# Designs tried in a protein design run: designed miniproteins, single chains, continued (4). Part 35

Each design is a single chain, and the fold is of that chain. pLDDT is the mean over its residues in the fold that is shown.

## One batch from the design tools (miniprotein)

Design m13193
Fold by ESMFold2-Fast:
Structure m13193 (fold): chain A 63 residues (1-63)
Amino acid sequence: SVLEENKKYIEEKKPKVEEFVKEMRATDAQIRADVAAGRLTPEQVQARYDELGEKALEKRKEL
């Protein structure tokens, strides 16, 4: 059934999605730490999140 096929698809992709989410969370945490420490300007923060967004889009193409 379509439901069983969807469940299998989700289960097969779950480890890859979890690894990707872990990487994205680590990068976001680093950006937030740099902001809290005053190491990034607003323009640099935007650039870092734009890079993170591009990485997320590229990774989604692989899934």
Scores: mean pLDDT 76

Design m13194
Fold by ESMFold2-Fast:
Structure m13194 (fold): chain A 94 residues (1-94)
Amino acid sequence: DEERKKAVEEEKNYIETLLTYGVDLENPEFIAKVKERSRKPVELAKKKGVKKEDVEELIRLLEELAEKFKSIGLTDLAEAIRKTVEELKRILEE
């Protein structure tokens, strides 16, 4: 559906922004928002009409983001994103 396509594109853009500009480690409010938003890809993927290709792209972007956060010491945030990736992979297999 068009609305779901837009929501997926917005989520991809958000993840790409984090990959490009990073996370402000000194800003706990920003980190909290990123953690809250880490659940959005799963919510989107569970909606009918989301394409497998879009879910696969979200998985790829989130795997890159989790690796980046782990490399800079945001281990808890990286783990939360990894759990989202695992749930997305399960949705793809369904």
Scores: mean pLDDT 77

Design m13195
Fold by ESMFold2-Fast:
Structure m13195 (fold): chain A 76 residues (1-76)
Amino acid sequence: RIVLSPEQAAQLREVVERALRLARELEEAGRLSPASAVAAVIRVMGLALDGLLAGRSFEEILAEAERLVRELAERD
């Protein structure tokens, strides 16, 4: 089905871990509900997977993931 290289799998984990940390920081600050924080991380997983499969740079994917989490906080 969907096959990532070991390096892409490691990059996916890194993006998700950083997004989860940011979402938790925003939830702790009262900027996101716990449910919205979980939803943001799930959405980031899809974004990162699509970006890695499309051959986008890790730095670009990470920047977009962080922006997505912050935008969700602004709307919540």
Scores: mean pLDDT 78

Design m13196
Fold by ESMFold2-Fast:
Structure m13196 (fold): chain A 78 residues (1-78)
Amino acid sequence: LEEELAILREVLAKLRAGTATDEDIREAIRHVNKAFLKLGETKKGSEYAQKLQQARNAGDREEAIRVLEEAIADLEAA
């Protein structure tokens, strides 16, 4: 989980700085699914991943930040 959290925090920092690429968001989607799978929380992982994909499709950086902050907080609480 520490490795997944480190990657997600890195993508969040890039999103906040306005330097995140489309590939960074794809990486966040992959690692969110992987992290929640490790916790047995596949439904939560799928829901966060779907919201991130929707934000990516819409080009909505603020929504991507919000979703990723929620996912990271949820993972840190585990």
Scores: mean pLDDT 85

Design m13197
Fold by ESMFold2-Fast:
Structure m13197 (fold): chain A 66 residues (1-66)
Amino acid sequence: ADSLELAEEIVEQAKANPKLAAAVLGEGMSQMALDGLLTDEAAELMRERSESAGMVELVMRYIKAA
């Protein structure tokens, strides 16, 4: 229910601070995925962020629309 509002807020912040967007949406999680890191630590972090995975996709779609 609040996912759209959160996505919109993140988009607004990303417009003002692209480094924040990169850290949340790109560099942190995407870099780990691109590098194919399947360490125990990486797997644990990915599990903890399973809820935010959908949020990241929603935010990415919102950024493209905004």
Scores: mean pLDDT 48

Design m13198
Fold by ESMFold2-Fast:
Structure m13198 (fold): chain A 81 residues (1-81)
Amino acid sequence: MEADLAEIDRLAAQTKEDPSKLSELVATTVGLALRLVSEGDLLGAYEVLKHSYERLLELYPDDKETAEALKKLEKKIEELK
Protein backbone atom coordinates (compact mmCIF):
# COMPACT_ATOMS: atom_id res chain seq x y z
CA MET A 1 0.00 0.00 0.00
CA GLU A 2 2.77 2.53 0.79
CA ALA A 3 4.18 1.91 -2.72
CA ASP A 4 0.65 2.29 -4.17
CA LEU A 5 0.21 5.69 -2.46
CA ALA A 6 3.66 6.78 -3.71
CA GLU A 7 2.65 5.86 -7.29
CA ILE A 8 -0.50 8.00 -6.96
CA ASP A 9 1.62 10.92 -5.67
CA ARG A 10 4.01 10.53 -8.63
CA LEU A 11 1.16 10.53 -11.18
CA ALA A 12 -0.54 13.51 -9.46
CA ALA A 13 2.74 15.49 -9.71
CA GLN A 14 2.96 14.59 -13.42
CA THR A 15 -0.70 15.63 -13.94
CA LYS A 16 0.06 19.06 -12.39
CA GLU A 17 2.70 19.62 -15.14
CA ASP A 18 0.76 17.82 -17.91
CA PRO A 19 -3.06 17.65 -17.61
CA SER A 20 -3.16 14.90 -20.30
CA LYS A 21 -1.85 12.55 -17.55
CA LEU A 22 -5.15 12.87 -15.63
CA SER A 23 -6.64 9.80 -17.36
CA GLU A 24 -3.56 7.72 -16.36
CA LEU A 25 -3.89 8.91 -12.73
CA VAL A 26 -7.60 7.94 -12.66
CA ALA A 27 -7.01 4.56 -14.38
CA THR A 28 -4.13 3.70 -12.00
CA THR A 29 -6.20 4.66 -8.94
CA VAL A 30 -9.16 2.51 -10.08
CA GLY A 31 -6.85 -0.43 -10.90
CA LEU A 32 -5.13 -0.29 -7.50
CA ALA A 33 -8.47 -0.03 -5.64
CA LEU A 34 -10.00 -2.96 -7.59
CA ARG A 35 -6.89 -5.10 -6.91
CA LEU A 36 -7.19 -4.40 -3.15
CA VAL A 37 -10.94 -5.22 -3.18
CA SER A 38 -10.20 -8.52 -5.00
CA GLU A 39 -7.64 -9.34 -2.26
CA GLY A 40 -10.27 -8.68 0.46
CA ASP A 41 -8.64 -5.39 1.55
CA LEU A 42 -11.67 -3.09 1.44
CA LEU A 43 -10.09 -0.63 3.92
CA GLY A 44 -6.94 -0.42 1.77
CA ALA A 45 -9.07 0.22 -1.33
CA TYR A 46 -10.83 3.14 0.41
CA GLU A 47 -7.47 4.54 1.61
CA VAL A 48 -6.12 4.47 -1.98
CA LEU A 49 -9.27 6.22 -3.27
CA LYS A 50 -9.11 8.81 -0.46
CA HIS A 51 -5.43 9.55 -1.19
CA SER A 52 -6.14 9.98 -4.92
CA TYR A 53 -9.15 12.26 -4.26
CA GLU A 54 -7.01 14.40 -1.92
CA ARG A 55 -4.44 14.81 -4.75
CA LEU A 56 -7.24 15.61 -7.24
CA LEU A 57 -8.64 18.31 -4.92
CA GLU A 58 -5.14 19.87 -4.70
CA LEU A 59 -5.11 20.01 -8.53
CA TYR A 60 -8.81 20.99 -8.94
CA PRO A 61 -9.96 22.64 -5.68
CA ASP A 62 -13.37 23.68 -7.11
CA ASP A 63 -14.44 20.07 -7.86
CA LYS A 64 -17.42 19.70 -5.50
CA GLU A 65 -18.14 16.10 -6.56
CA THR A 66 -14.61 15.00 -5.59
CA ALA A 67 -14.93 16.89 -2.26
CA GLU A 68 -18.24 15.08 -1.47
CA ALA A 69 -16.74 11.70 -2.47
CA LEU A 70 -13.74 12.35 -0.20
CA LYS A 71 -16.05 13.07 2.80
CA LYS A 72 -18.00 9.84 2.15
CA LEU A 73 -14.75 7.84 1.91
CA GLU A 74 -13.48 9.33 5.20
CA LYS A 75 -16.75 8.24 6.90
CA LYS A 76 -16.46 4.71 5.44
CA ILE A 77 -12.83 4.41 6.61
CA GLU A 78 -13.84 5.40 10.17
CA GLU A 79 -16.73 2.86 10.11
CA LEU A 80 -14.31 0.07 9.08
CA LYS A 81 -11.85 0.75 11.95
Scores: mean pLDDT 79

Design m13199
Fold by ESMFold2-Fast:
Structure m13199 (fold): chain A 84 residues (1-84)
Amino acid sequence: LEEQREAFREGLHAFWQEQAKKAIEDLETARKNGDEDAELRAESQLILQAGFLGLLDITDYVRAMLEGDREKVRELAEKAIEAL
């Protein structure tokens, strides 16, 4: 049934848009509070969401995390927000 596929695609799109909005709010809250761990978690969620949707190549993110390159993670999060 094609209607079921359309409903699924619409629901998935709305779900990811709402998740992106929530992650952006969490990121802003973490930055306002100076919570570095919460900031990294929110940035990682945004990067992974963009990667899952095919909007961003997460290879640089994996490398940055392994090397502890915090500045690169922030750059990738901004790119993810722009793409979402």
Scores: mean pLDDT 78

Design m13200
Fold by ESMFold2-Fast:
Structure m13200 (fold): chain A 58 residues (1-58)
Amino acid sequence: SILDKIRSALESGDLVRALDLLQQAGLSLEQANKILGYYSRTGNLDDALSRIESLLSQ
């Protein structure tokens, strides 16, 4: 799934690929940058993925 690809990109630190995948999943550039900024600041993968799933469910 695209969420599995996003998780793998975040785990590998490939933020450029993560940004592209987040936008492909349906997030705006602003939403994707906020998620990546949050993850870069906290390192909390599970919380970042939860936020992504919440945004995609709207």
Scores: mean pLDDT 84

Design m13201
Fold by ESMFold2-Fast:
Structure m13201 (fold): chain A 92 residues (1-92)
Amino acid sequence: MKLTIEFLKDGKVVRRITLDTKTIEEAVAAARAALESARRKGYDQVVITLETPSKETAQELGEKLRAIAEAMGFRAEVELSGNKLVVTVTRA
């Protein structure tokens, strides 16, 4: 799976990371680490984009990432387009 993480501050992308993840667990771990980094460094928003092998994988990842973001005190918006997933996470 192709994973892109963008960190925003004051509406501007200040950092971008692109990773290839092989499992849902790897993608979740990378996203969690990104959200923890965003909280510590005071980033306003994180945009996580995933190109997954299937619609089912995109849906499962979207649900897991939303739950993780909300548990960490963020607001999360999930957008699904076929096998592509975009999760926009904003500080509450």
Scores: mean pLDDT 86

Design m13202
Fold by ESMFold2-Fast:
Structure m13202 (fold): chain A 76 residues (1-76)
Amino acid sequence: SMAEEAEEHIKKARELIEKGTDLSKAMDLLQEASKNATTPEQHREILELQIEWGEKVLELRKKYGRKLSVPELSAL
């Protein structure tokens, strides 16, 4: 079902954000989850993960002390 697909995408995106890897893929997964989300709870979780994604990007920028390259921040 669409709800089950949304949950799977949310779970995978969360794992990537927590690890700080493949952030471009994490954003793509959140966008796909948003298309399949059917409950207010799913929409809220997606929004919270989008905020966490942005914070992780800023953390990585501070860690490297520079603007991240296109391969590092292709999730625009």
Scores: mean pLDDT 78

Design m13203
Fold by ESMFold2-Fast:
Structure m13203 (fold): chain A 72 residues (1-72)
Amino acid sequence: MEKVEKVYKAMKELLEEGIKGKGLKSEDHDKFIEEMEKAKTAEEIKDIFLKYGVEQELIEALLEQIEEELKE
């Protein structure tokens, strides 16, 4: 469980950094964080990333990192 939380935290940090300059309105930012907190699967996380305009290549890299952390 700690592994999943660590990966999720790393994803949040990378995502905040990656979309920080894209001018998300505070309302959209709060909604994005709320949706991320409620996401329970990698598929849901991917859909949220795509919805908020994160580049597909970055999403793929993040999912690869998640798989790496989970498989040990």
Scores: mean pLDDT 62

Design m13204
Fold by ESMFold2-Fast:
Structure m13204 (fold): chain A 83 residues (1-83)
Amino acid sequence: MEAELEERFRRLAAEGLEALLAEAERSGRLDAIEAIRAAPEEVHAALALAREAAQGRLDKELAERLKERVEKEAGVTEDAEIP
């Protein structure tokens, strides 16, 4: 299951990147395009998952995988800023 979950995560991140870049371009947010491209894969996946969740379609396995990856990657990941 690990390999399949990782493949789903990578596909989500890639699809999220493409969708986010297209939306940023349509919105005229050129600064967002550079930020999106520079962001790590975890951020691309997080934004894609947020869009899916807003539409009532949340993949909980991918959400948990993203959470684990962010925590492992940063080592000290903790909410510092809340909207």
Scores: mean pLDDT 68

Design m13205
Fold by ESMFold2-Fast:
Structure m13205 (fold): chain A 103 residues (1-103)
Amino acid sequence: SEEEIERLLTALGMAERLGLINSDEVLDKMLEIVDEEAESLSPRVRAAVATFLANAKDDKTREKGIRLARGLEANPEKAKEVRDLIEKLSPAFAQLLKVLDSL
C-alpha cells in the first residue's frame, strides 16, 4: 500500500540520518527485491521521497532511494518483503519501524 511505502521511506531516511543502517548495502539488497520501476510516484510516496532525500548523505543514496520508491510503487506487494529484509539486516531499524507503526 502507499501507506506502507511511505512508512518504509520515512523510516529509511531517519535511519540514514541516525546512522542505524549501512545505506549502500541495505538499499542494494532492497533494490534486488523490486526489479520493476514505476514512471510516476503517488503524492504520498513523493512526499516520503522528499523527506528521504533531505536525510540522505550523498547523491548515490538519493538515487537508490528514488529507485526503491519507484520499485515499490510498481510492486506494492513487495513492501512486506523489503521490510522483513531490513528487520533482518538491522534490528535497530526494525525497532524504529515498530515505533513509527505505533504512532
Scores: mean pLDDT 75

Design m13206
Fold by ESMFold2-Fast:
Structure m13206 (fold): chain A 61 residues (1-61)
Amino acid sequence: SMDEILAEVRAWLRAQGVPDSLIDAVLNYIRKHGEGASRESIFQFVDGLAASHAAARARRA
């Protein structure tokens, strides 16, 4: 279900160090546009976002 996918995305993005405010924005975007998207598409989208954020955060770890 979409709610389960969004819960997984939220937990995964938090694990990647993405701020809650950005996570909320991303989840709202997916909720609004995810009606036609597969789980794979959703994770591909958030993976790209998280990878960009993780690169910036890696220097702070």
Scores: mean pLDDT 76

Design m13207
Fold by ESMFold2-Fast:
Structure m13207 (fold): chain A 91 residues (1-91)
Amino acid sequence: SEEAIEEGRKYGEKVKEELTALFDALAPVLSPRTVAAGKRAASSIGNDIGAAYAAFKEDPELGKKMFEKTLRGIQEELARVAALAARDAAA
């Protein structure tokens, strides 16, 4: 249990780092507020993926359901960031 939680935490941190790096790379073409929103989404996504990974290691069926819920949450968060970027481009 503790090992699965720690492994999930490390995996979530890696996902957060990679998504944060993406928004840093896009900073020249995005507004500062869109970059900030993207980095907040990256943190939330990393935490959710880490938790789902930890659950999957202990209970694959529960973990699969958590991943399915997490993927829907990721879609919603990224859609919000994309909508903000579109509004900034239209202004």
Scores: mean pLDDT 83

Design m13208
Fold by ESMFold2-Fast:
Structure m13208 (fold): chain A 61 residues (1-61)
Amino acid sequence: SMETLERFRELVLQGRFDEATRLLLRELIRAVAAERGLPPPEIAPDATNEELVALLLELEA
């Protein structure tokens, strides 16, 4: 969404790359789940980038 892209841009410009990556991973996970016809997975609000990558790999498997 535009709001996600604007937030991503601000985080990158502020050097907050871990938070920017987390934002994109959350959106990617939702997109992959939707493409596969799966319900949106429950993602903890404090989920780390490592946890988000693990969840994405689980959806791809």
Scores: mean pLDDT 82

Design m13209
Fold by ESMFold2-Fast:
Structure m13209 (fold): chain A 56 residues (1-56)
Amino acid sequence: MISKEQIRKMAEILKKSQSTVSRIINGEITPTAEEISLIAANEKELGIKVSEIFKL
């Protein structure tokens, strides 16, 4: 499960609210290719892999 701190960092990177990021992670909102690319570029900083969030 993704931590609250990881959600906060993703919100800062994507320039979205934490609520929007949580909904993207839960599959309630489909992320854009740009948003997926931004997360992938920051995997080390976030401590996560894109494949772990989006089942890619």
Scores: mean pLDDT 75

Design m13210
Fold by ESMFold2-Fast:
Structure m13210 (fold): chain A 56 residues (1-56)
Amino acid sequence: SMEQLRQSLIEGARAQLELGVSPERVFSSLTAVLVFLGMTKKEAEETAKEIVDEAL
């Protein structure tokens, strides 16, 4: 489901932050993944920001 995908992305972002990856790099990587999955650049950036903020 979309909700399960969102939760998995939050958990993945949190794991990267715990490993010392910067929030900016996590944001950039998530944005690229979301664009690949079919989001526009703007939608991907807004969604990636929400995910990173929840993972912090």
Scores: mean pLDDT 87

Design m13211
Fold by ESMFold2-Fast:
Structure m13211 (fold): chain A 84 residues (1-84)
Amino acid sequence: ELEEIARRVKELIERARDHPEEEWTPTEQEIADIERFLEATKPAMEKLAKEGREALDEEDRRILELAEEVLEIQREGYEKVLAL
């Protein structure tokens, strides 16, 4: 399920965000989860880019919300690294 994959991806990014001083290398499973998440979100992101938010159905909007949550955690992690 996409929500379960998104949850695992968020946990990975949160770990990197919360421990920016630690050397962290993703596992094969973690890489696979990231790739599946990107593949699952791509159609909704392409639709948004070409047709705008009005063209998104309920499923597309849920996918976009999950992608936005992941991007927000990544942004927070980037800011923490810069603060070191």
Scores: mean pLDDT 71

Design m13212
Fold by ESMFold2-Fast:
Structure m13212 (fold): chain A 77 residues (1-77)
Amino acid sequence: SLEDEAVKAAQNGDYEKAKEILSNPETDLVAAGIKALENGDVEGAEFITSLIKNPVEKKEFIDYAKSLGYDDLAKKI
């Protein structure tokens, strides 16, 4: 999926490629951020979710991050 490709690019430190994939309006940025956290990539999740413009979608990710104990990440977003 587009989300899987974006998460893999971010995990590899290829933020330019990740941003290109995430710029596709069909990409679910909340789902991508959650996938990055599931892979243990906190930095990638922070990057992906920094691109979320909708405050309701951003809150969905923040609540998920808090539920897993990523309180410091939740404060940065």
Scores: mean pLDDT 84

Design m13213
Fold by ESMFold2-Fast:
Structure m13213 (fold): chain A 86 residues (1-86)
Amino acid sequence: SPRAERERLYAGLSPEERVLLDKQEAVRRLALEAHRLGGSTSEEVRAALNGVIRELEELGLRVKVSVSRSPTSGELTIHTTEVKEP
């Protein structure tokens, strides 16, 4: 379930990364609702994600973010990977 997956991710993340997951979940829900209503929010979704990534980079965190869409349900899944500097 999304909740169980999120709890597992949270266990390994910094407070800033947890905030990123919360924001990404909100953006995902916004995109799904817009898709259901026949609207397009792809630019808004991308802008929000890029904004959060920029904030984290300004805090010295480097995060790689990817988004995948289910071909059957249209559901968006957002993936984050922290890039730790040596």
Scores: mean pLDDT 60

Design m13214
Fold by ESMFold2-Fast:
Structure m13214 (fold): chain A 100 residues (1-100)
Amino acid sequence: MISEDDPIKQILETLLADPRSAPFAKPPDLSDPELREKVKSPMSLEQIRAMIEAGVIKSLEQLKLWLEGMKLSVLALNPEGSEVVKQAEALMEKFDKLTS
């Protein structure tokens, strides 16, 4: 797709449209202090979208760092090889394909 629109927003919208993104679309419930301790930088795709709109995320490299942070939070809360971890890994693969 050739578009002069913000490519960072387009990539994030593509990830949000993927059904594997559903567990990460909305912020996690952090009312539990124990969950907050395990999730150093809680992040959802919705929060990342807001950061793009606010001009905090200005490059694909920055977007990748925040997506990796979200993935690390998923890994901290879930065992390796679980479905949700596989979904997070699949989203990162999709991001890499969209940016290559």
Scores: mean pLDDT 71

Design m13215
Fold by ESMFold2-Fast:
Structure m13215 (fold): chain A 99 residues (1-99)
Amino acid sequence: SKEALAYTQLGIDLLDQGRYEEAALAAQKAIEIDPNFPLAYYVLSLAYALLGRYEEAEELFKKAEELAKEKGIDLEKEFLKLKRQPLSPLALELKEELE
């Protein structure tokens, strides 16, 4: 889903800004749209770890790894690829909805 990808990209951008609660919200929105999107679980796991929610982060990371394995996806590689991209027009619009 383009929306799930856009929310995931927004979550990564928010992580880079140190806005961990907002990053978690963006990743949660991506999961609501596409519950089988591995990168969204990975981003939520990172946000929760940075918020000190370590047990929840570990469970989300395991879910991300499971989904990524099924799809043949390298989570770290896909994360870094998306992090290096500018925010899509859709991600910029969705950023206003998380205010």
Scores: mean pLDDT 86

Design m13216
Fold by ESMFold2-Fast:
Structure m13216 (fold): chain A 74 residues (1-74)
Amino acid sequence: TAQALLDQLLAEAAELAKKLDPETRAKVEEAVAAIQAGDLEKAIELAEELISTKDPLALEAASLILRAVVLRSE
């Protein structure tokens, strides 16, 4: 189901966040919470911030977040 895929993407992003520095981790956790709350605009903004870091793990987290945004939106 779409919900099961969404839950999996958010769980993977949360696990990946554990490998990031505290500030970057907080952004991933905030993006996950934003998606769960339906605040997709905030999630996209946080994903853009993650992309700007140029950290490969942050880029992977941003990819998961953006995929979750697409799945959550419609």
Scores: mean pLDDT 84

Design m13217
Fold by ESMFold2-Fast:
Structure m13217 (fold): chain A 58 residues (1-58)
Amino acid sequence: SMEDFIKELEELYKKGVSKEEVQAYYLYKFENLTPDEIAERLGLSKEKVEEILKKLGI
């Protein structure tokens, strides 16, 4: 499930990535959402989402 996958990613990135960053990464890579859609889904600004994705090397 999506929750199980997010938990796996959280464990993988536990030392350097926040839960918010893991969620944005999942939605972008596996649900193919745009930064605007991710921003609405997570209650963030579009600029914040773009910053997160850039930081993660996307």
Scores: mean pLDDT 76

Design m13218
Fold by ESMFold2-Fast:
Structure m13218 (fold): chain A 107 residues (1-107)
Amino acid sequence: DKEKKELIEKLEKEAEEKTEEIVKKYGSDVGSEEKLEEIVEKVRKEILEKAKELGLDTAKLQEELDKIIKEWKEKLKKNGVPVSEEQLTVLIDALYKKLMAMELEKK
């Protein structure tokens, strides 16, 4: 329990810090579709590279991440809502939480 709690705390902090870093770096440009796609692809690649280092099922994770990204993009386009820093933060957080969930299952 204690080891699992410490791992959860560490992974949550890493996810929060990485989300803040990405949003701070790119948040002002998020209204551009090209910049949005660049940010999303960079995050996806970083998560998959980390998963590979951790010995996780990268093929399964890639499928899950791609599904999350597709559903998020479809929702935004359907509603005609411009992408905000808040919406980007929600997406990036969801992607890193999926990585965390797979890491916790492996432990």
Scores: mean pLDDT 75

Design m13219
Fold by ESMFold2-Fast:
Structure m13219 (fold): chain A 70 residues (1-70)
Amino acid sequence: SPRGEALLAELVAAGGVPLPLSALARRLGVSRATVSRLVEALNAELHDPDRTAIRRVPGVGYYLGTRVEP
């Protein structure tokens, strides 16, 4: 989805730095609930969860992190 692609681009541009949910909602022009749904949808589309996933830090926000599970 265009908004999902925009969310992923914001997280990639942040280089692993957590972005607040409110900042993502503002940048994408959507509600906080919509950002949470987009994160869930993108994580479902990331077919290799052992390599890359969007992670949540409670009270901080979201970041794109690598899972390294042997």
Scores: mean pLDDT 75

Design m13220
Fold by ESMFold2-Fast:
Structure m13220 (fold): chain A 91 residues (1-91)
Amino acid sequence: EPLPAPEELEAEIARLEAEGRLSRLLARVLLEAAERGLSDRELAELFLAAGPEDEELRRMAAMALTHAEHPDAPTEEKRKLWEERYEELQR
């Protein structure tokens, strides 16, 4: 499925931030990535650069890497791979 338009993605990110489901730092990184049209791998690099000590940003970097490396994996399997990548990024 194609990514939503940048303005639609911006609105969704703002909504998640307002609901407390997304930190302001993560929201800003996601908005920058959407504006720049970054790939999942580039998005992961941006997350790690923006907050190397931030748990939420490391978790999002792990998710982006998992999606880039295993795009065809089922959602449940991607979730397991995401947890494994997050653990690797903490070490």
Scores: mean pLDDT 70

Design m13221
Fold by ESMFold2-Fast:
Structure m13221 (fold): chain A 80 residues (1-80)
Amino acid sequence: SLVDKVVELILKGTPEQQVRALRALLKSSNTELQKKAIEAVYKSNLPKDVKLELLREALTNPDPEVQKLAKEYIEKIESE
């Protein structure tokens, strides 16, 4: 899909470019893009502390499904 290809391109960028793009997707008005961004943060090669920072920002999202997904990935990272 176009979304999956955009995510692949984001993850090939520099760490700074990845953070900026993923943060923008997490702040989008589209719930599916927000969920894809959470998964992309987890699958990225970003440092653990940076992943946790981005996922904790996602916890402020008013959508309960987005909050739940972010919490699940935070718990996965913290248990590694």
Scores: mean pLDDT 84

Design m13222
Fold by ESMFold2-Fast:
Structure m13222 (fold): chain A 90 residues (1-90)
Amino acid sequence: MAKAVLPGEVVAVETVLAEEGETAADIAIRVAESKGLEVRFIGGPAVSTVLAAGEPLTVIILKKPGTDEYVVEVFGSDGELLVIMIARPR
């Protein structure tokens, strides 16, 4: 089971299935946008990694204390961190 890497208040934990041709970054962007968040920064060890269609990913959304910023973390099926994104409400 994936655990958040960066500190923050957990506001959502979701399982998302990869679509054909999606990268881990594409998953992070899609989830952030679905929550009304706008991307400010994206990074991580597997940002450009193309995922297999139907691969289950765990997405954790955290609110950063003292800010209006959110952290979106994407984990592979084995719990490996793929992407960290910083986002803000639109």
Scores: mean pLDDT 79

Design m13223
Fold by ESMFold2-Fast:
Structure m13223 (fold): chain A 89 residues (1-89)
Amino acid sequence: LAEEYYEKGYYLMALAAAIDRLVKLFRENAPEEEIYEVLQLLKKILERFTGKLTPEDKAYLLNFLDELSKRYSGKVKELIEEIKKMIEK
């Protein structure tokens, strides 16, 4: 669903859907590959999203990404750090 919103240019909806999917996968202890795919989509959405995230939304996302980085390593952790830098900017 997030991919569909992204393709249509509905970036805020795509962002919300990607985050919801990522939270679900994290709770289900999903394989690294599935987490990586959703993180790649999240990065693409953030590159296109020109809307302003609230300080509360930024804090929530950064804290969640920190929790993900504790469970996953390698390419997933590297991608998480890239996304965190995009949010902090």
Scores: mean pLDDT 79

Design m13224
Fold by ESMFold2-Fast:
Structure m13224 (fold): chain A 77 residues (1-77)
Amino acid sequence: MSPEELLKEAEELAKRTMAALLRAGDWELFQRTAAQLSPLLKALKEAAEAGDVEKAKEYLERIKEVADQGIAEAQRL
């Protein structure tokens, strides 16, 4: 997968996750998850711009972990 494809996947995942949390109505969870995703997306974009596929993959996996945790917490509430 190219660095650009990794960035696009991360951005779409973050967008879908934030939209789901908005629909769940937990604004504190939404803000907390956004605060975790923002620096990871920035780091992935920087890795992608540098052509560092391995770092971009690592940040994408971290974004997936944060997204999964946010969705799981929303389902508990």
Scores: mean pLDDT 83

Design m13225
Fold by ESMFold2-Fast:
Parts: sequence; C-alpha cells; structure tokens
Structure m13225 (fold): chain A 67 residues (1-67)
Amino acid sequence: SVDELLKELKELVDRARERGYVTDEEFQRAMEIAKEIEEKSTDPEKLKEVMELVRELYRILDRQRAA
C-alpha cells in the first residue's frame, strides 16, 4: 500500500540521517519508492511528505560527497 511505501521511505531516511550517509542501493530504493507513491497517490499531503523526504535524502548525499 501507499502507507507501507511511505513508512519504508521514512525509515530509510531516518536511518540515513542517523548514520550521516546513504548507500547507492538505499538511494535507488528510495527513488523507486517515491516513484511508486507518485504513481499510486493523488493525495497532495502524502506527495508533499515524499518530496520533503527525498529532499532530505539529497541533502545527506550532498554532505557525504563534500566530506
């Protein structure tokens, strides 16, 4: 379900934030989840949350690349 996908994305981003890095496999999975939610949901609140989670993941990735 969309709610299960969103939960998986949140947990992935939370782990990346705590560790201070994201792996290529985790990043790819996050992008797949985001795409699935965008395709399955028209809920603007859920879509906004997905966008915010993806932006946080990009911020983590940018910081790890700069280190």
Scores: mean pLDDT 84

Design m13226
Fold by ESMFold2-Fast:
Structure m13226 (fold): chain A 65 residues (1-65)
Amino acid sequence: MEDERGERFVRARNLLAERGRVSVAELAEELGISRGTLRRVLREAERRIGERVFRYEDGYISLVP
C-alpha cells in the first residue's frame, strides 16, 4: 500500500516537473484516483518526507521551488 502511494507521489512529481502546472482534476485522472485521494496521498508523502513538495493554487498543482 505505501509502495503504491509512493509510486503515485513520484509519478505526480515527475508529471509536474515535465508539464509545470496541471489541474488537480487532471492529475487525479492521470493517476486513476479521486481529487480527495490525490490530496491525501500527496500530503501523507510530504509528511513522511518532512518537506513541502507541492503547491496548490486555484485548482492547480505545481512543484514548490
Scores: mean pLDDT 75

Design m13227
Fold by ESMFold2-Fast:
Structure m13227 (fold): chain A 91 residues (1-91)
Amino acid sequence: MATLNINITEKNPTGSAGLGISATYDPKKDEYHVSVVITDESGTVLVQKSATVKEGQTATLNLEIEGYRVTKVNLSLPDSINVTITVQTEL
């Protein structure tokens, strides 16, 4: 099973943001292409990152946002990938 660890640091959070995570599987390379997007309440993209995780491997993606707290999460993931989200706040 492929695993992606996503670490989000929220600095001085005053506003609300949504986290979207989507992944697609590439059977030719036996890997997952993951897209991570954080948007504000207006739908403006604050942070966008992507990661590639091979089957049987673990990858880590670190995200930092200033002035926002993640209040909503939307996932579009195959059942064959494991995603762990850890959020920490810094004042």
Scores: mean pLDDT 86

Design m13228
Fold by ESMFold2-Fast:
Structure m13228 (fold): chain A 82 residues (1-82)
Amino acid sequence: SEIRRELILEEASASVLYMHLYLLVKLTKDPELKELLERVAALVEQIQAYAAQGTEEGLEKARELLEEIERIVKEAEELEKK
């Protein structure tokens, strides 16, 4: 279904962003970035739960959570530029 396909893409996108931030934490060893990584990990778990449910409501919530992850990753990238 279209909903199932979109949920898989949201979950995949969230996982890619998590891995990017994880690598930044490993390279910098910055405790502030580690805190952001822990927040992203919790959001990824929520997206995975919605992906497992396969509902339209779950897709809307997964999209909101992905937008939050994108904001956190942008914050992390901005911190590394300083």
Scores: mean pLDDT 87

